# Designed miniproteins, single chains, continued (5): the designs that were tried, part 31

Each design is a single chain, and the fold is of that chain. pLDDT is the mean over its residues in the fold that is shown.

## One batch from the design tools (miniprotein)

Design m17049
Fold by ESMFold2-Fast:
Structure m17049 (fold): chain A 75 residues (1-75)
Amino acid sequence: SKEEDLEKLKKEIPKVLPHRKFSDEQLKKIAEAMLKFIKKISESKLTMAKMRLQMAYTLAKDFEELLERIEGLKE
């Protein structure tokens, strides 16, 4: 759940920043910011995947048309 993810991130923050001391409220704010950042990265990856799929489709079609011209294949 979202609350479980926040609690896990709160525990990890002191491990990566051991010389910095944060209150529980500050850790919650940092964890929330990290979750928002992770979500944005995930959404960006999906958008890129969709664009790559469209490019792959276009290239495959262009290549098939090229093969038809080279081999003289007609339906």
Scores: mean pLDDT 74

Design m17050
Fold by ESMFold2-Fast:
Structure m17050 (fold): chain A 62 residues (1-62)
Amino acid sequence: SVEEAAREAAKKYGMTDEQAESVARVLKNAGITGKEAAEAAAKAFRDSGGVSDGSTPPLAPV
């Protein structure tokens, strides 16, 4: 479910399969479930340049 939601959101934002998997892993590790959360995470990942390090969490500009 969360993996599928992350893939759908990543596809919508033009992200790669690797980026989609990274988003899904982050969400699963944080215990987050939901399409809205997956979409927000994918957007944040795209905005931050899609880094796959996972060491530095993406911060949304305010």
Scores: mean pLDDT 67

Design m17051
Fold by ESMFold2-Fast:
Structure m17051 (fold): chain A 87 residues (1-87)
Amino acid sequence: EKERLKELEERARELVERLLSLTPDSSVDDVQKLVDELVRVSREGTADIQRRGNEALTQGGLLIPKSSQVLQKGGGEVTESLLKQEE
């Protein structure tokens, strides 16, 4: 179980790095795919993974203003997903 959580955290970190490496020339579709993957990883992860995901989505929105709405929506969905898994 602990190795599973480390793998999810490492995957979230890789997605964060990819998201932050996107430029203004990157398509909205590329951003959406990374956000969808990060949301999926966060659904299986811990509160720490969700927090890191939301921080990355916020930072990405500052670097890619054209995609900021997509990034902000992704952050909200991550939070709601974890609240639903409280059981």
Scores: mean pLDDT 61

Design m17052
Fold by ESMFold2-Fast:
Structure m17052 (fold): chain A 55 residues (1-55)
Amino acid sequence: GEEALRKLEAISPSAGEAGLTLARELGLDVAARMMARETGVSVETARRAIEYVLS
């Protein structure tokens, strides 16, 4: 959760906010894949970060 978000935000400071917006519009699975592609982290790391922001 939080550790995954911190890792994502270390690459892109706005990644948590962007991931939240994408998850709300396109769903968690698509948001995680898009964030993984843009940041270079794994889909699993992106998914955990977005789930943490949605909590």
Scores: mean pLDDT 81

Design m17053
Fold by ESMFold2-Fast:
Structure m17053 (fold): chain A 61 residues (1-61)
Amino acid sequence: SAAEEAVALASKGTPEGGREAYELLMGLSLEEVREALRLAQARKDSAAASAAGEAIRHLES
C-alpha cells in the first residue's frame, strides 16, 4: 500500500528517504496517513512516525 511504501521510505534513515516519504504522505488521504502512523508506531520507527505525524498536522490545518 502507499502507507507501507511511505513507512519504508522513511525507514531508510536518509534525508532523501524522509523527503520522499513526506511528499508521498502529503498526496494520501488523511485516513491513509493515519494508517502509516499506526504502522510506524507498531514498528517503533520514530523517523516514519515523525513524518506521518507532520503530514497529519498539515492535512488537518
Scores: mean pLDDT 78

Design m17054
Fold by ESMFold2-Fast:
Structure m17054 (fold): chain A 94 residues (1-94)
Amino acid sequence: SMEELEKLKEELIRLFEEAAELLRRLADETGDQRYAAQAAHLEHIVELIRRGELSDDQLGAAAGLAIALLEELDPELAKRIREVVERMVELLKK
């Protein structure tokens, strides 16, 4: 349903915000500005989702990037993102 899709979109936003916060902390702890750049990218994606300006293909690409990035840094967060995306894909096929 549309209500279920919107709820999953809100969950995905929360998970991307959690990922961005993790990356901001890693930038501060390590001094590696690549983490800061990755956090800024995820923050930008969240804003595009909120504005409804992200295509399904762009959302899939952004989620794939976040999952790949987080598999080593926070495997549980990566798993949570993957599960939300899989549920969204199932709803879009109906």
Scores: mean pLDDT 84

Design m17055
Fold by ESMFold2-Fast:
Structure m17055 (fold): chain A 92 residues (1-92)
Amino acid sequence: SLKEIAKEIKEIFKELQKEFPDDSSLNKAAEHIIELIKKFEEGEISPKELAVELKMFAGMLVLRATMLLPEKFDKLNEIADKLLELADKLEA
């Protein structure tokens, strides 16, 4: 269900903020997506609109992954892949 997808996305973004507390730009972008998820849960934005924002955020994570240590590189790519999967489910 769309509600379960929204819940899973929120959990991923909370974990991301916990994993990278010192990345102010990443945390600001994550806060923006969390606000969009709230709007989505309230029916203010479409599943397609949320999916676009998740795909854009995933792209940003992949770019950041190329600049980090191997352990953080793998974690960012794992999160990006999960976000892309959830975006595809929103469009289904």
Scores: mean pLDDT 81

Design m17056
Fold by ESMFold2-Fast:
Structure m17056 (fold): chain A 80 residues (1-80)
Amino acid sequence: SVEDMLAEFEALVEEVKRLLAEYAARHPERAADLAALEATLEQTLADMRAMSEEEQRRELPVLIERVRIIKESIRAELAA
């Protein structure tokens, strides 16, 4: 359902925010860039919550996939 997709997207954003905090602690020189990415994710989540159900059904699958890619990228950097 759209509600399930939105919940999945919200959970992914929170997980990425946790990973970004860990990355920032390891790489303080990148703190500003990481804060900007977190702000972008928060704004995207706010925009998604404000959208109609039809717009959410269209946009959420693409955004979920994009955030999953971001999450895997950060995890790979932390594992290196």
Scores: mean pLDDT 87

Design m17057
Fold by ESMFold2-Fast:
Structure m17057 (fold): chain A 103 residues (1-103)
Amino acid sequence: DLEAQRAAARRMQEFVDKLLEALANNAPFQVVDGGDDEERKQAVIDKAKATGGPVIDTTVPSSAPITQEQFEQNDQLLKESIANLNKQLGLKVSVAIYLDASS
């Protein structure tokens, strides 16, 4: 289902954005739903780049179809981001809460 795959890809991007924000605030979980300004978001991105974290390019055109291959690539990127976060923070239990939304 193309719609389901597209929704999963967007959920993964939201998860990555929240993880980057948590890293900037030195916290495993931070609820940022609708509260972040652009300066804070940019600082999180800059910190992730300095750390060598994976960057997901969200400038992909909305007209681009989400294929089975893209879904698998996005899932792989999510898993790598989680593994990197676990190495940096040592908090596997905390990362699991972010993944609950995928079940």
Scores: mean pLDDT 48

Design m17058
Fold by ESMFold2-Fast:
Structure m17058 (fold): chain A 107 residues (1-107)
Amino acid sequence: MMIEVPALDPALSVAENFARIHETLLRAIEAAEAGELSVEEFEAVVDRALEALRELARRDPETALRELERLIAVLEGLIARTTDPALRAVLERFRARLRELREELRE
């Protein structure tokens, strides 16, 4: 299965572009939980999403920081309910990468 991170749309706000990436990441997590997406494929989606999120952060760091906080909160809830230890470890690494990006925007 191929989950594609959407290209940034210049006609959309930073918040709207962030929402599209957020929805793609949630779909990728659900596919990974269902065994339809490998850990390697999930990490590739995460890498592409983080590149897009960094670009949005350059355009509007305040909006990007707020949307990152929301995404981190959603991810923490997903980690708490995940029973697969391999998937949990991947999600915890993803959370760490999002927290790193958040700190870059604050400092």
Scores: mean pLDDT 79

Design m17059
Fold by ESMFold2-Fast:
Structure m17059 (fold): chain A 71 residues (1-71)
Amino acid sequence: GVDSARNLNDVTREAGERVVLDAPLKGDILKAPAEVVARKTIAAGATVTRDDVELLVDVGVRLIEEAVARL
């Protein structure tokens, strides 16, 4: 049901956290953070619409920028 379904923002956040933690502070993530996070989120099995993809890209970029700012 909806209550047990993952929120796309939560899935994107988890994917972003893993990408940031696996990479040493920078590099590949900074070159294409939105694409990397979005693809990992989709690979997690989320069903997405066109609007969801755009949201995932935006959230992914913002998540990575916030994570970098915390470093």
Scores: mean pLDDT 53

Design m17060
Fold by ESMFold2-Fast:
Structure m17060 (fold): chain A 66 residues (1-66)
Amino acid sequence: MRFRGRVVAERNGMSVGALDDGGRALAAGYPPRVGDAAIVAHKGRTYTGTVVEVRGEDEFVAEARE
């Protein structure tokens, strides 16, 4: 599954992304980069994944794996 996050904050060198439907994604780098580890919290579930796409410094797409 792919989740799109808009960067809303930086915490401890990680990008904090807000998902369009009220979830959150964390990317392991700030700014986010393709290949960064990602954790996605969506609808009460947590997924681990990888950043597969970045748009500027403020948006990223994480591909989740369970």
Scores: mean pLDDT 82

Design m17061
Fold by ESMFold2-Fast:
Structure m17061 (fold): chain A 95 residues (1-95)
Amino acid sequence: SDEEIQKQIDSLKDRAKRAVTPYLRGYFLLQAKILEEKRKNGKITVEEYRELLEEMRDYTISLLRTLYPDNPKVIELAREGLEETIETLVEMFKS
């Protein structure tokens, strides 16, 4: 239900606030956005799913850049981790 999905989204956002690393923060924020988009869009194609994940990644990286504006290595590591997460999620979605 929408109420159950909202509770999962809120839980992921709370986990993001408590995350020790920029990568973990980005990961939980990305997962929350994925659930928000699934709730809005229902059934989507693999290509549409990848595009949504990439948009959410870019949004997450932009947010992390606000928190770590002068640390390009932190942003690079977060980007790499999110890219690996996207590939894993796309493979799981194909299954």
Scores: mean pLDDT 72

Design m17062
Fold by ESMFold2-Fast:
Structure m17062 (fold): chain A 94 residues (1-94)
Amino acid sequence: ERERLREAIERAIERLREAIEEAYERGELSEEEVRALLEGAEETREMVERGESLEALEARARELAAQGPGAGLRGGAMLAILAEARRLLEGPPA
């Protein structure tokens, strides 16, 4: 079901947001880096809402990662979200 993918992506975004907030508080990320990472998360959400496949999301993330620092951070956020969403969809090993 499409709903399972949407839920997995939303959970992955929430976890990424928590990690970003912690890293920012520790001084590991700049305000500009935080914005780029959050933009990547939002683009991921929008693509899922439009009915894009996981393959399309991965292709977009790789394209962004190749474009340089800001786009690379957006692509990195998308890849992190996809990796976590895949883990959530697979569930724990039986």
Scores: mean pLDDT 80

Design m17063
Fold by ESMFold2-Fast:
Structure m17063 (fold): chain A 74 residues (1-74)
Amino acid sequence: AELFEKLAKLYESLGDREKAAEAYEEAGKVYESLGNYDLALDAYDEAEKLTTNLSKKEAIAVQWLKVAVNKVVP
């Protein structure tokens, strides 16, 4: 999970916002699978901010809502 965040930060420093968004999305999925919902939400937030692709923004928002619901409804 942390390795994907480091990769995302590297892509941000290179100016590749879409690859950074993809790396944050992968970090979010890994955190979600580990049950670390707070870190998953943070990763999805960063991915959504970085992508300009409307379809990807929507998919990330859906994943964010799914994680938020799982945090509220155990």
Scores: mean pLDDT 77

Design m17064
Fold by ESMFold2-Fast:
Structure m17064 (fold): chain A 102 residues (1-102)
Amino acid sequence: SKEKEIIKKMIEALKKYVDKVTEVLDPGFAKRIKELVDKYTKKANEYIEKGDFEKAEKVIRDLIAKLWIEVLYYSYLTGDETPVKAFDEAVEEFLKEYEKLK
């Protein structure tokens, strides 16, 4: 279904962002971000396997919100905007892929 494809593209974009941003974060923040994404991605995939795409999407949206808060907090503490800019780029790439699915 289109819903399943969209959720999978969101997960793909988030994993790509995590791989990119964890290269520039301090080790403690990098670990926290990886654990957060792994936990929520696992939960979303469990819902996808059950055919519950609405709950899978809600889990991914919650992950995006929590990840954004963590990245903003990191930038506030360190003055480094690199993770925030990388997040904006990841969102733009996802939106480009989303337009192809219309």
Scores: mean pLDDT 81

Design m17065
Fold by ESMFold2-Fast:
Structure m17065 (fold): chain A 94 residues (1-94)
Amino acid sequence: LISFLSRLFQISRSTVSEMLRRLDDVPEPPQELIDWLSERTGASREAVTRFLRLVLLYLEENNLPESSLEPLVKKLIEEDPEGVLEALRLLEEL
């Protein structure tokens, strides 16, 4: 999981490890985005919620606004759909 997310977000493994520890402290993502991503990928709402929380932490780490969440998620799916699917699969095990 950590090595994979490090490559997907292009950040250090230590940063990914810290983000994973902070997942439960992240507010619930927008329901509409959870529903959209779950429908498109077939992943569970739980895995999708964890993934979106990681993206929110990535935005915070890079001083980007929360309004960038939906555009960034859509870009990740467009540019690396297999990477997003693998991240969701691995996040279901948490």
Scores: mean pLDDT 80

Design m17066
Fold by ESMFold2-Fast:
Structure m17066 (fold): chain A 61 residues (1-61)
Amino acid sequence: SHMEEELKKRRQETVEKGKRLDEAARSAIEKHKDLPPVEQRRAALQAAFEEMKKIEEEKKK
């Protein structure tokens, strides 16, 4: 049961994390929509990576 409870919590955290990363990526694409698609994807990946770092930092606080 302990493993099941941990997996459930981690799944919930993964869903919430995924939503934040997706939002950051979409926001970056919108800000850079005048750039070629490849540059928009780079901006989206960078924004998602930065959001991931913020989530990890928040988790340690």
Scores: mean pLDDT 79

Design m17067
Fold by ESMFold2-Fast:
Formats: sequence, C-alpha cells, structure tokens
Structure m17067 (fold): chain A 56 residues (1-56)
Amino acid sequence: MTQEELDRLMDLGVEAVRTKDEALFDEAWELIEKHFKLTPEQRKRLEAARERVRAA
C-alpha cells in the first residue's frame, strides 16, 4: 500500500467515525480488502466488524 493510499484510508476512517456514514466505512474496508488479500475467515470477521460499527 502506498503512502497516498494509507493517507486516504486514514482520512476515510476518521471521517466515517465522525459522520457515522456507512458508505465511508464500506470504502475504507474495500481498500483494506484490496491491499491485504484477506482470507475468507478474515473477510467474514471484517464484515461482522462493519455490522457492529453500523449497529453501535
């Protein structure tokens, strides 16, 4: 992951927490998934985390 992509991910994460915007969370998670080549188990865990954040 490049420094620019990392900065983008950090900005999206901060903005998503601040606004509680699910679309920004989804964009940040897609960037993580793209760069880290998640296993099926890791993907399921990440999706569960997204649901918990949205529900909170």
Scores: mean pLDDT 67

Design m17068
Fold by ESMFold2-Fast:
Structure m17068 (fold): chain A 79 residues (1-79)
Amino acid sequence: SLMEEFQKVYEEILPKVLEEAKRIGMPEILARHQAILLAKKKLIDQGYSQQQVDQAYQQWRQKVREQRQKKLEELKRQA
């Protein structure tokens, strides 16, 4: 899915952006935002529309939040 493609591109870009951010003294929150923008741009350059890329990003963000909540509930289930 486009969401999984966004996740893959973001995960490939993020370590490099974070390393550069540390080198120049950029806050991590700004570095993560830059990585998101770069991942979105790369998908647009691949031929996806701005709307498709924004929707994929929102779906990915929601999935990450849901996965974190599910893991928390799974840990509670075995307590």
Scores: mean pLDDT 82

Design m17069
Fold by ESMFold2-Fast:
Structure m17069 (fold): chain A 76 residues (1-76)
Amino acid sequence: SRFSRLMVISSGAASLGDEASRRTGDQELRDLSDRLRQMVRDGQVDVDTTERTLTMVTRLGDEQARRLLEQLRRTV
C-alpha cells in the first residue's frame, strides 16, 4: 500500500532518475536510487537512512551509485 503511493510521484522523480540512469546503466541501481529519492521527498527518510543504504550499495562497487546517494544527502 505505502509503496503504491510512492510510485504515483514517478513523474516528478523521473528527472533525477534519468540523469542517474545515464551514468549507471544498471536498472537495479536506478530503481534503488529512484525509490530512495522518493522517500526523501515524502519525508520518510533522512540522511541517516541514506547513509545506511549507501553502505549496501557500495557492495556493488559502483562509484556512480555513491555519487547519486551523496547527491540525495545534499538535497535533504
Scores: mean pLDDT 54

Design m17070
Fold by ESMFold2-Fast:
Structure m17070 (fold): chain A 100 residues (1-100)
Amino acid sequence: MSTLEQAKELIDQLKEELLAAKTYEEFLELLQRGNKELKKLFSKLSKEEQIELLKYAIEAYKEVREWALENIKDEEERRKITTLLGSAIHEYEEELKKLE
């Protein structure tokens, strides 16, 4: 398995775990853990692979954010979670711009 494929599998697993999470604290812990592991893999990738990985992660987080907007019934938790995911998406989009 390539480093890029390993990183994409990590994102896929993180997405599944996020979709099973119910609280802001669970989302925060999962995103912090995922970001730490992704940074280790990201540093081993070529520029082209880094661009591909960032695009893949942005799409995954957008899907999770859309899911959260539809499925998290508690208004305060939903707001916190969607804000957290929006911030993560924005940071990855800014990183992507630096690589372009």
Scores: mean pLDDT 87

Design m17071
Fold by ESMFold2-Fast:
Structure m17071 (fold): chain A 69 residues (1-69)
Amino acid sequence: MILDEKITDDHRKAEQKLIGLIRRFDNGEISLDELYAEATKLNEEYGDDSPMIQIMYGVIKAIKASGSG
């Protein structure tokens, strides 16, 4: 269970990590599968309390799903 002040710091670190992963994917350094796996982990740990992580994960999930013919 997350406490009020600690929520902000942990969420900020998770958000920065996810932004960094998105940037690496955009540069071609990591695959979409790797980005999706890491984003899923971050959303599972922090998504319920971070709208930013929820939004970013939703976008990544949509990009992965848009490849479905």
Scores: mean pLDDT 76

Design m17072
Fold by ESMFold2-Fast:
Structure m17072 (fold): chain A 101 residues (1-101)
Amino acid sequence: ELEELLKEAEERAKKYSEEEKKEFAEILKEVAAKPDGTAQDLYKKAEEKGNELTKEAAKLMLEKKKDLVMTITVSILLYEQLPKEEQERFEKELKKLIEEE
């Protein structure tokens, strides 16, 4: 069941362009850097940029609905925006934390 959700999330992630994914990560970082950053701010910036991925993420936060597929999709997309070196380090550290504990 979790593997089905992960696969659906991966397929959703592939539907978004690299430019849209990169822009989403940048918008999220900008909003997160503000002490008073809100889901509404995220939605507003998504509208200004025409970024559908960010709009969907912001809507889910605003509606406070649980959408596991979208949550996993967002997580995968943020991971993909890391440099390859950081992606490898992230995966190594995560496996180390799990396997050595």
Scores: mean pLDDT 64

Design m17073
Fold by ESMFold2-Fast:
Structure m17073 (fold): chain A 62 residues (1-62)
Amino acid sequence: EPSAAQVEANRHIVRAARALMKDKKPEELAEVSQKVVDALTRGVELEDPEAQRHVDAARAAL
């Protein structure tokens, strides 16, 4: 069962993906999701400042 912290982090991850999807086609969702995961796990900076803020919030929630 995921902890409350994991649930909150997942919400921020979804928001980051949505911010990146703003200018992208639905078929690019897998690529966008991978970029969010790489930013969260490997510290890769996202090009979109809004998406980066959501990744930072997800990291803080964990």
Scores: mean pLDDT 77

Design m17074
Fold by ESMFold2-Fast:
Structure m17074 (fold): chain A 93 residues (1-93)
Amino acid sequence: DKIEQLKKEVRDHAAKLTARLISLVGDLSEAETEEEKRRLLREMADLYREGAEEYRRFAEEFEKLGDLETAKKLQEDADRLDELAAKLEEKAE
């Protein structure tokens, strides 16, 4: 069914986002220069922004299918990712 397919896609995207974040955190721990650290923080912020856009896209699809509770949760998750991105962008200055 379409809702179960979308839930699988959301889980797959969350897993990919988590894996990419873990990789960037590892790179950040090994970074020796402030310029390299700022670049990695910007890459993490960009990744959170991309994740937020994807979650909002999924939220719209769940809303179209009548799953308003899942749509609301995904919008709240997207807002949280944007907030995390903004904090990382501030640190990268």
Scores: mean pLDDT 88

Design m17075
Fold by ESMFold2-Fast:
Structure m17075 (fold): chain A 83 residues (1-83)
Amino acid sequence: MSFMNALPSMSPEELADAARVALETERELTVTMDGSHAQKAAEYAEAIRAVAAELGGEARVEVVDDNTKVTLRAPASARERAA
């Protein structure tokens, strides 16, 4: 498979590690949080955005039904990610 799924039970540090591996292997990392855990979903989004900023990936946060889905993808070209 070309993507990785993260579990809501992971810590932000564990999620950051998984995100770095996903970017290094050019895979998509996805984590889905229940709507009742909006604060934890925000923490996960920030952790993934931080890794994306460090390694030149793309982070996206979207609400699917009542769940918050956070996705991280490697850019098509890391050299073109900033400009």
Scores: mean pLDDT 68

Design m17076
Fold by ESMFold2-Fast:
Structure m17076 (fold): chain A 76 residues (1-76)
Amino acid sequence: PEELLKQLTELEKKILEYLAKHPDRPVTVDEIAKELGVSKETVEKAIDRLEALGLVRRIPGKGYFITDKGLEVVKA
């Protein structure tokens, strides 16, 4: 978990922290982009990598949830 955290960009860490604050609902790319003050395209690239690493889970048509693995990485 600690080694993986060191490999994450600051944006990827902020996305995980935001998702960890909203574990009860899907979070959209639009919401993350507005909250972090970055483009939707920037968020999409970051979240695609987080999904590939198993740190977030996509719900088709709704958005993203943090995974148990993602919560462990954020708490590290």
Scores: mean pLDDT 82

Design m17077
Fold by ESMFold2-Fast:
Structure m17077 (fold): chain A 87 residues (1-87)
Amino acid sequence: MRKEIDKLTKEGEEAANKGDYDSAYKKVLELIKLGEEAARRGDLESARYALLKAAKVAGKIPDRKKIVELVGRILRGLGLIEDERLK
């Protein structure tokens, strides 16, 4: 899990640095999905790590509308982690 998250993070950052924001956006969505899947499995450590890395890559995308969408999805994923922690 951690190696997969790190690989997606690196690929997303490299895409953003090259100006390939569509590829960077896709990598952020993959990181969010990975975080949500980890949370559903009860792997809260991997879920939090993936969502924080998704936020880091999302911050490199200059598209304001895409940033708002990605931030919303990340916050929703973090909410799933906190709800499971309270149980």
Scores: mean pLDDT 77

Design m17078
Fold by ESMFold2-Fast:
Structure m17078 (fold): chain A 73 residues (1-73)
Amino acid sequence: EELEKKYKEKLEELRREMEAANAEAAARLAEAAKLSPEKRKEEVRAVIMALADKTLEAMKRFVELKAELKEAL
């Protein structure tokens, strides 16, 4: 059924986006380890906030997918 395929494709897209966001966060945290303690704290906070924002965006897209499935059924 086409609905299952579309849902699976959108889930894979969201998963890839979250994987990319996590990889970026990990890279930024690794670079932050080279900074002074004060600058490291600021960068860690910025990374956590950015990852939180990306997670909220992904959750909103999951809610949208749920709504699309409900309307399609």
Scores: mean pLDDT 79

Design m17079
Fold by ESMFold2-Fast:
Structure m17079 (fold): chain A 101 residues (1-101)
Amino acid sequence: SKELEEEVIKFLDDLLKFVKESEDPGEDLWYLLKDSVIDFNEEIKKLFPDLETFKNADVEKYIELLKLLIKLRFGVDVSKFPKVQEKIKETAKELKKLISS
């Protein structure tokens, strides 16, 4: 639905805002996720077993992370929403830039 698409886009924008406003983007996002999802989700833990792996991940791994976070939060397969898929790619590229700087 359009309402669900808008909620997902807002979630991605809010996540990116948190990272942009963080003192250490990679570490701050890692601990936020660790406290909420990483230690409780085997797929995410397999992608990011530690902080070093998280900070050095490529854009494709951040895309996979964002898809998993959306699936957990909203219960949706993002492949059904082209606008959300493009927003995920843009968000993942910005995350890579912020975390790797």
Scores: mean pLDDT 83

Design m17080
Fold by ESMFold2-Fast:
Structure m17080 (fold): chain A 75 residues (1-75)
Amino acid sequence: GAMAERAAQAAADAVGEKHLPAIRLTNEAIKLLEEKYPDLPDVEIVTLASEAAVRMLQDGKSVEEAIEEVLKERE
């Protein structure tokens, strides 16, 4: 199926690129931010997603928890 083929491609890219875990977590945060906050500028979405990805990598937090923490720091 298409999802399995895309997962296999992502795994192949991960073997080729040692930075893929950070890129993948950033992309997951971008998707969630675009879905929940569609009116945010692209620059803000990318910034928030990058900060959330750091928290996910360091603290093992879920994408939703990491985004919530980053948003709270900006309030």
Scores: mean pLDDT 71

Design m17081
Fold by ESMFold2-Fast:
Structure m17081 (fold): chain A 95 residues (1-95)
Amino acid sequence: SYLDELIELLKQLIKALKEKDIEKAIEYASKIKEVAEKLGLKKLAEHMDKLIDFFKKNKKEGIPQDLFDKLVLLYEKILEALEKKDFEAVDEILE
């Protein structure tokens, strides 16, 4: 199921962000974007595209700890919504 794949990929992205592994975060965000597009989750796909672009542009300058913490919290909320199959909540979280 694309939903089960998305849930697993999101768990891996959260782990990469907790470990501050920018290269893995970019890899998992890219995979999430592809699966989100297949599921019609346009806002999630657009968010992942922006995250990838931001990390690629800023990896040499260092990413602030506060941003990693905020992204982890954001994606944990999205993960909970996806596990409940509440796709409207996913869109609301990303506004």
Scores: mean pLDDT 88

Design m17082
Fold by ESMFold2-Fast:
Structure m17082 (fold): chain A 96 residues (1-96)
Amino acid sequence: MEEKEKAFEKRGLELIEKILNSDEEEQRKLLYALLQMGHLYNQGVSPEEIEKLSLEELAEIAKKKLEEKAKEAGLSEEEVEEIEKAAFEEILEELK
């Protein structure tokens, strides 16, 4: 367990460092991946299962879930983009 948790922590830290050094478009993609990793871990998915998913797959899953929730809430694509920007700005400030 401990070795797998350390691998997950290292991947998370490396992802955070990459986010802070990436352009705006790449930052958004990596932030979605980070959020999905955290979500799966909190849901009891093992670090080993999460590691099977690429950063691109994690980002795509998170974005699709956001789009589904936005549609259920009756939000426009423009409103979702504004909420996303505000949330990502807050997360980036906390990661500094």
Scores: mean pLDDT 75

Design m17083
Fold by ESMFold2-Fast:
Structure m17083 (fold): chain A 67 residues (1-67)
Amino acid sequence: MEIKIEYTIPSDATHYQAVVFAGENEPPVASARFATVEAAEAAGRKIAEELRKKGLEDVSILILGIR
């Protein structure tokens, strides 16, 4: 199954963070902050895979830019 990734990145972002959602009733899981979008995306994908291994469905990732 594919994992949906969305991006909310302002042009002046200096750091990036992944926020992973696992269904409507679960609290979001935030990654550490990274200097690159690629590192944040990799962290988000890793968190999403761990949540899927626990049997959680409808996992999605949001990449946030931090100023």
Scores: mean pLDDT 79

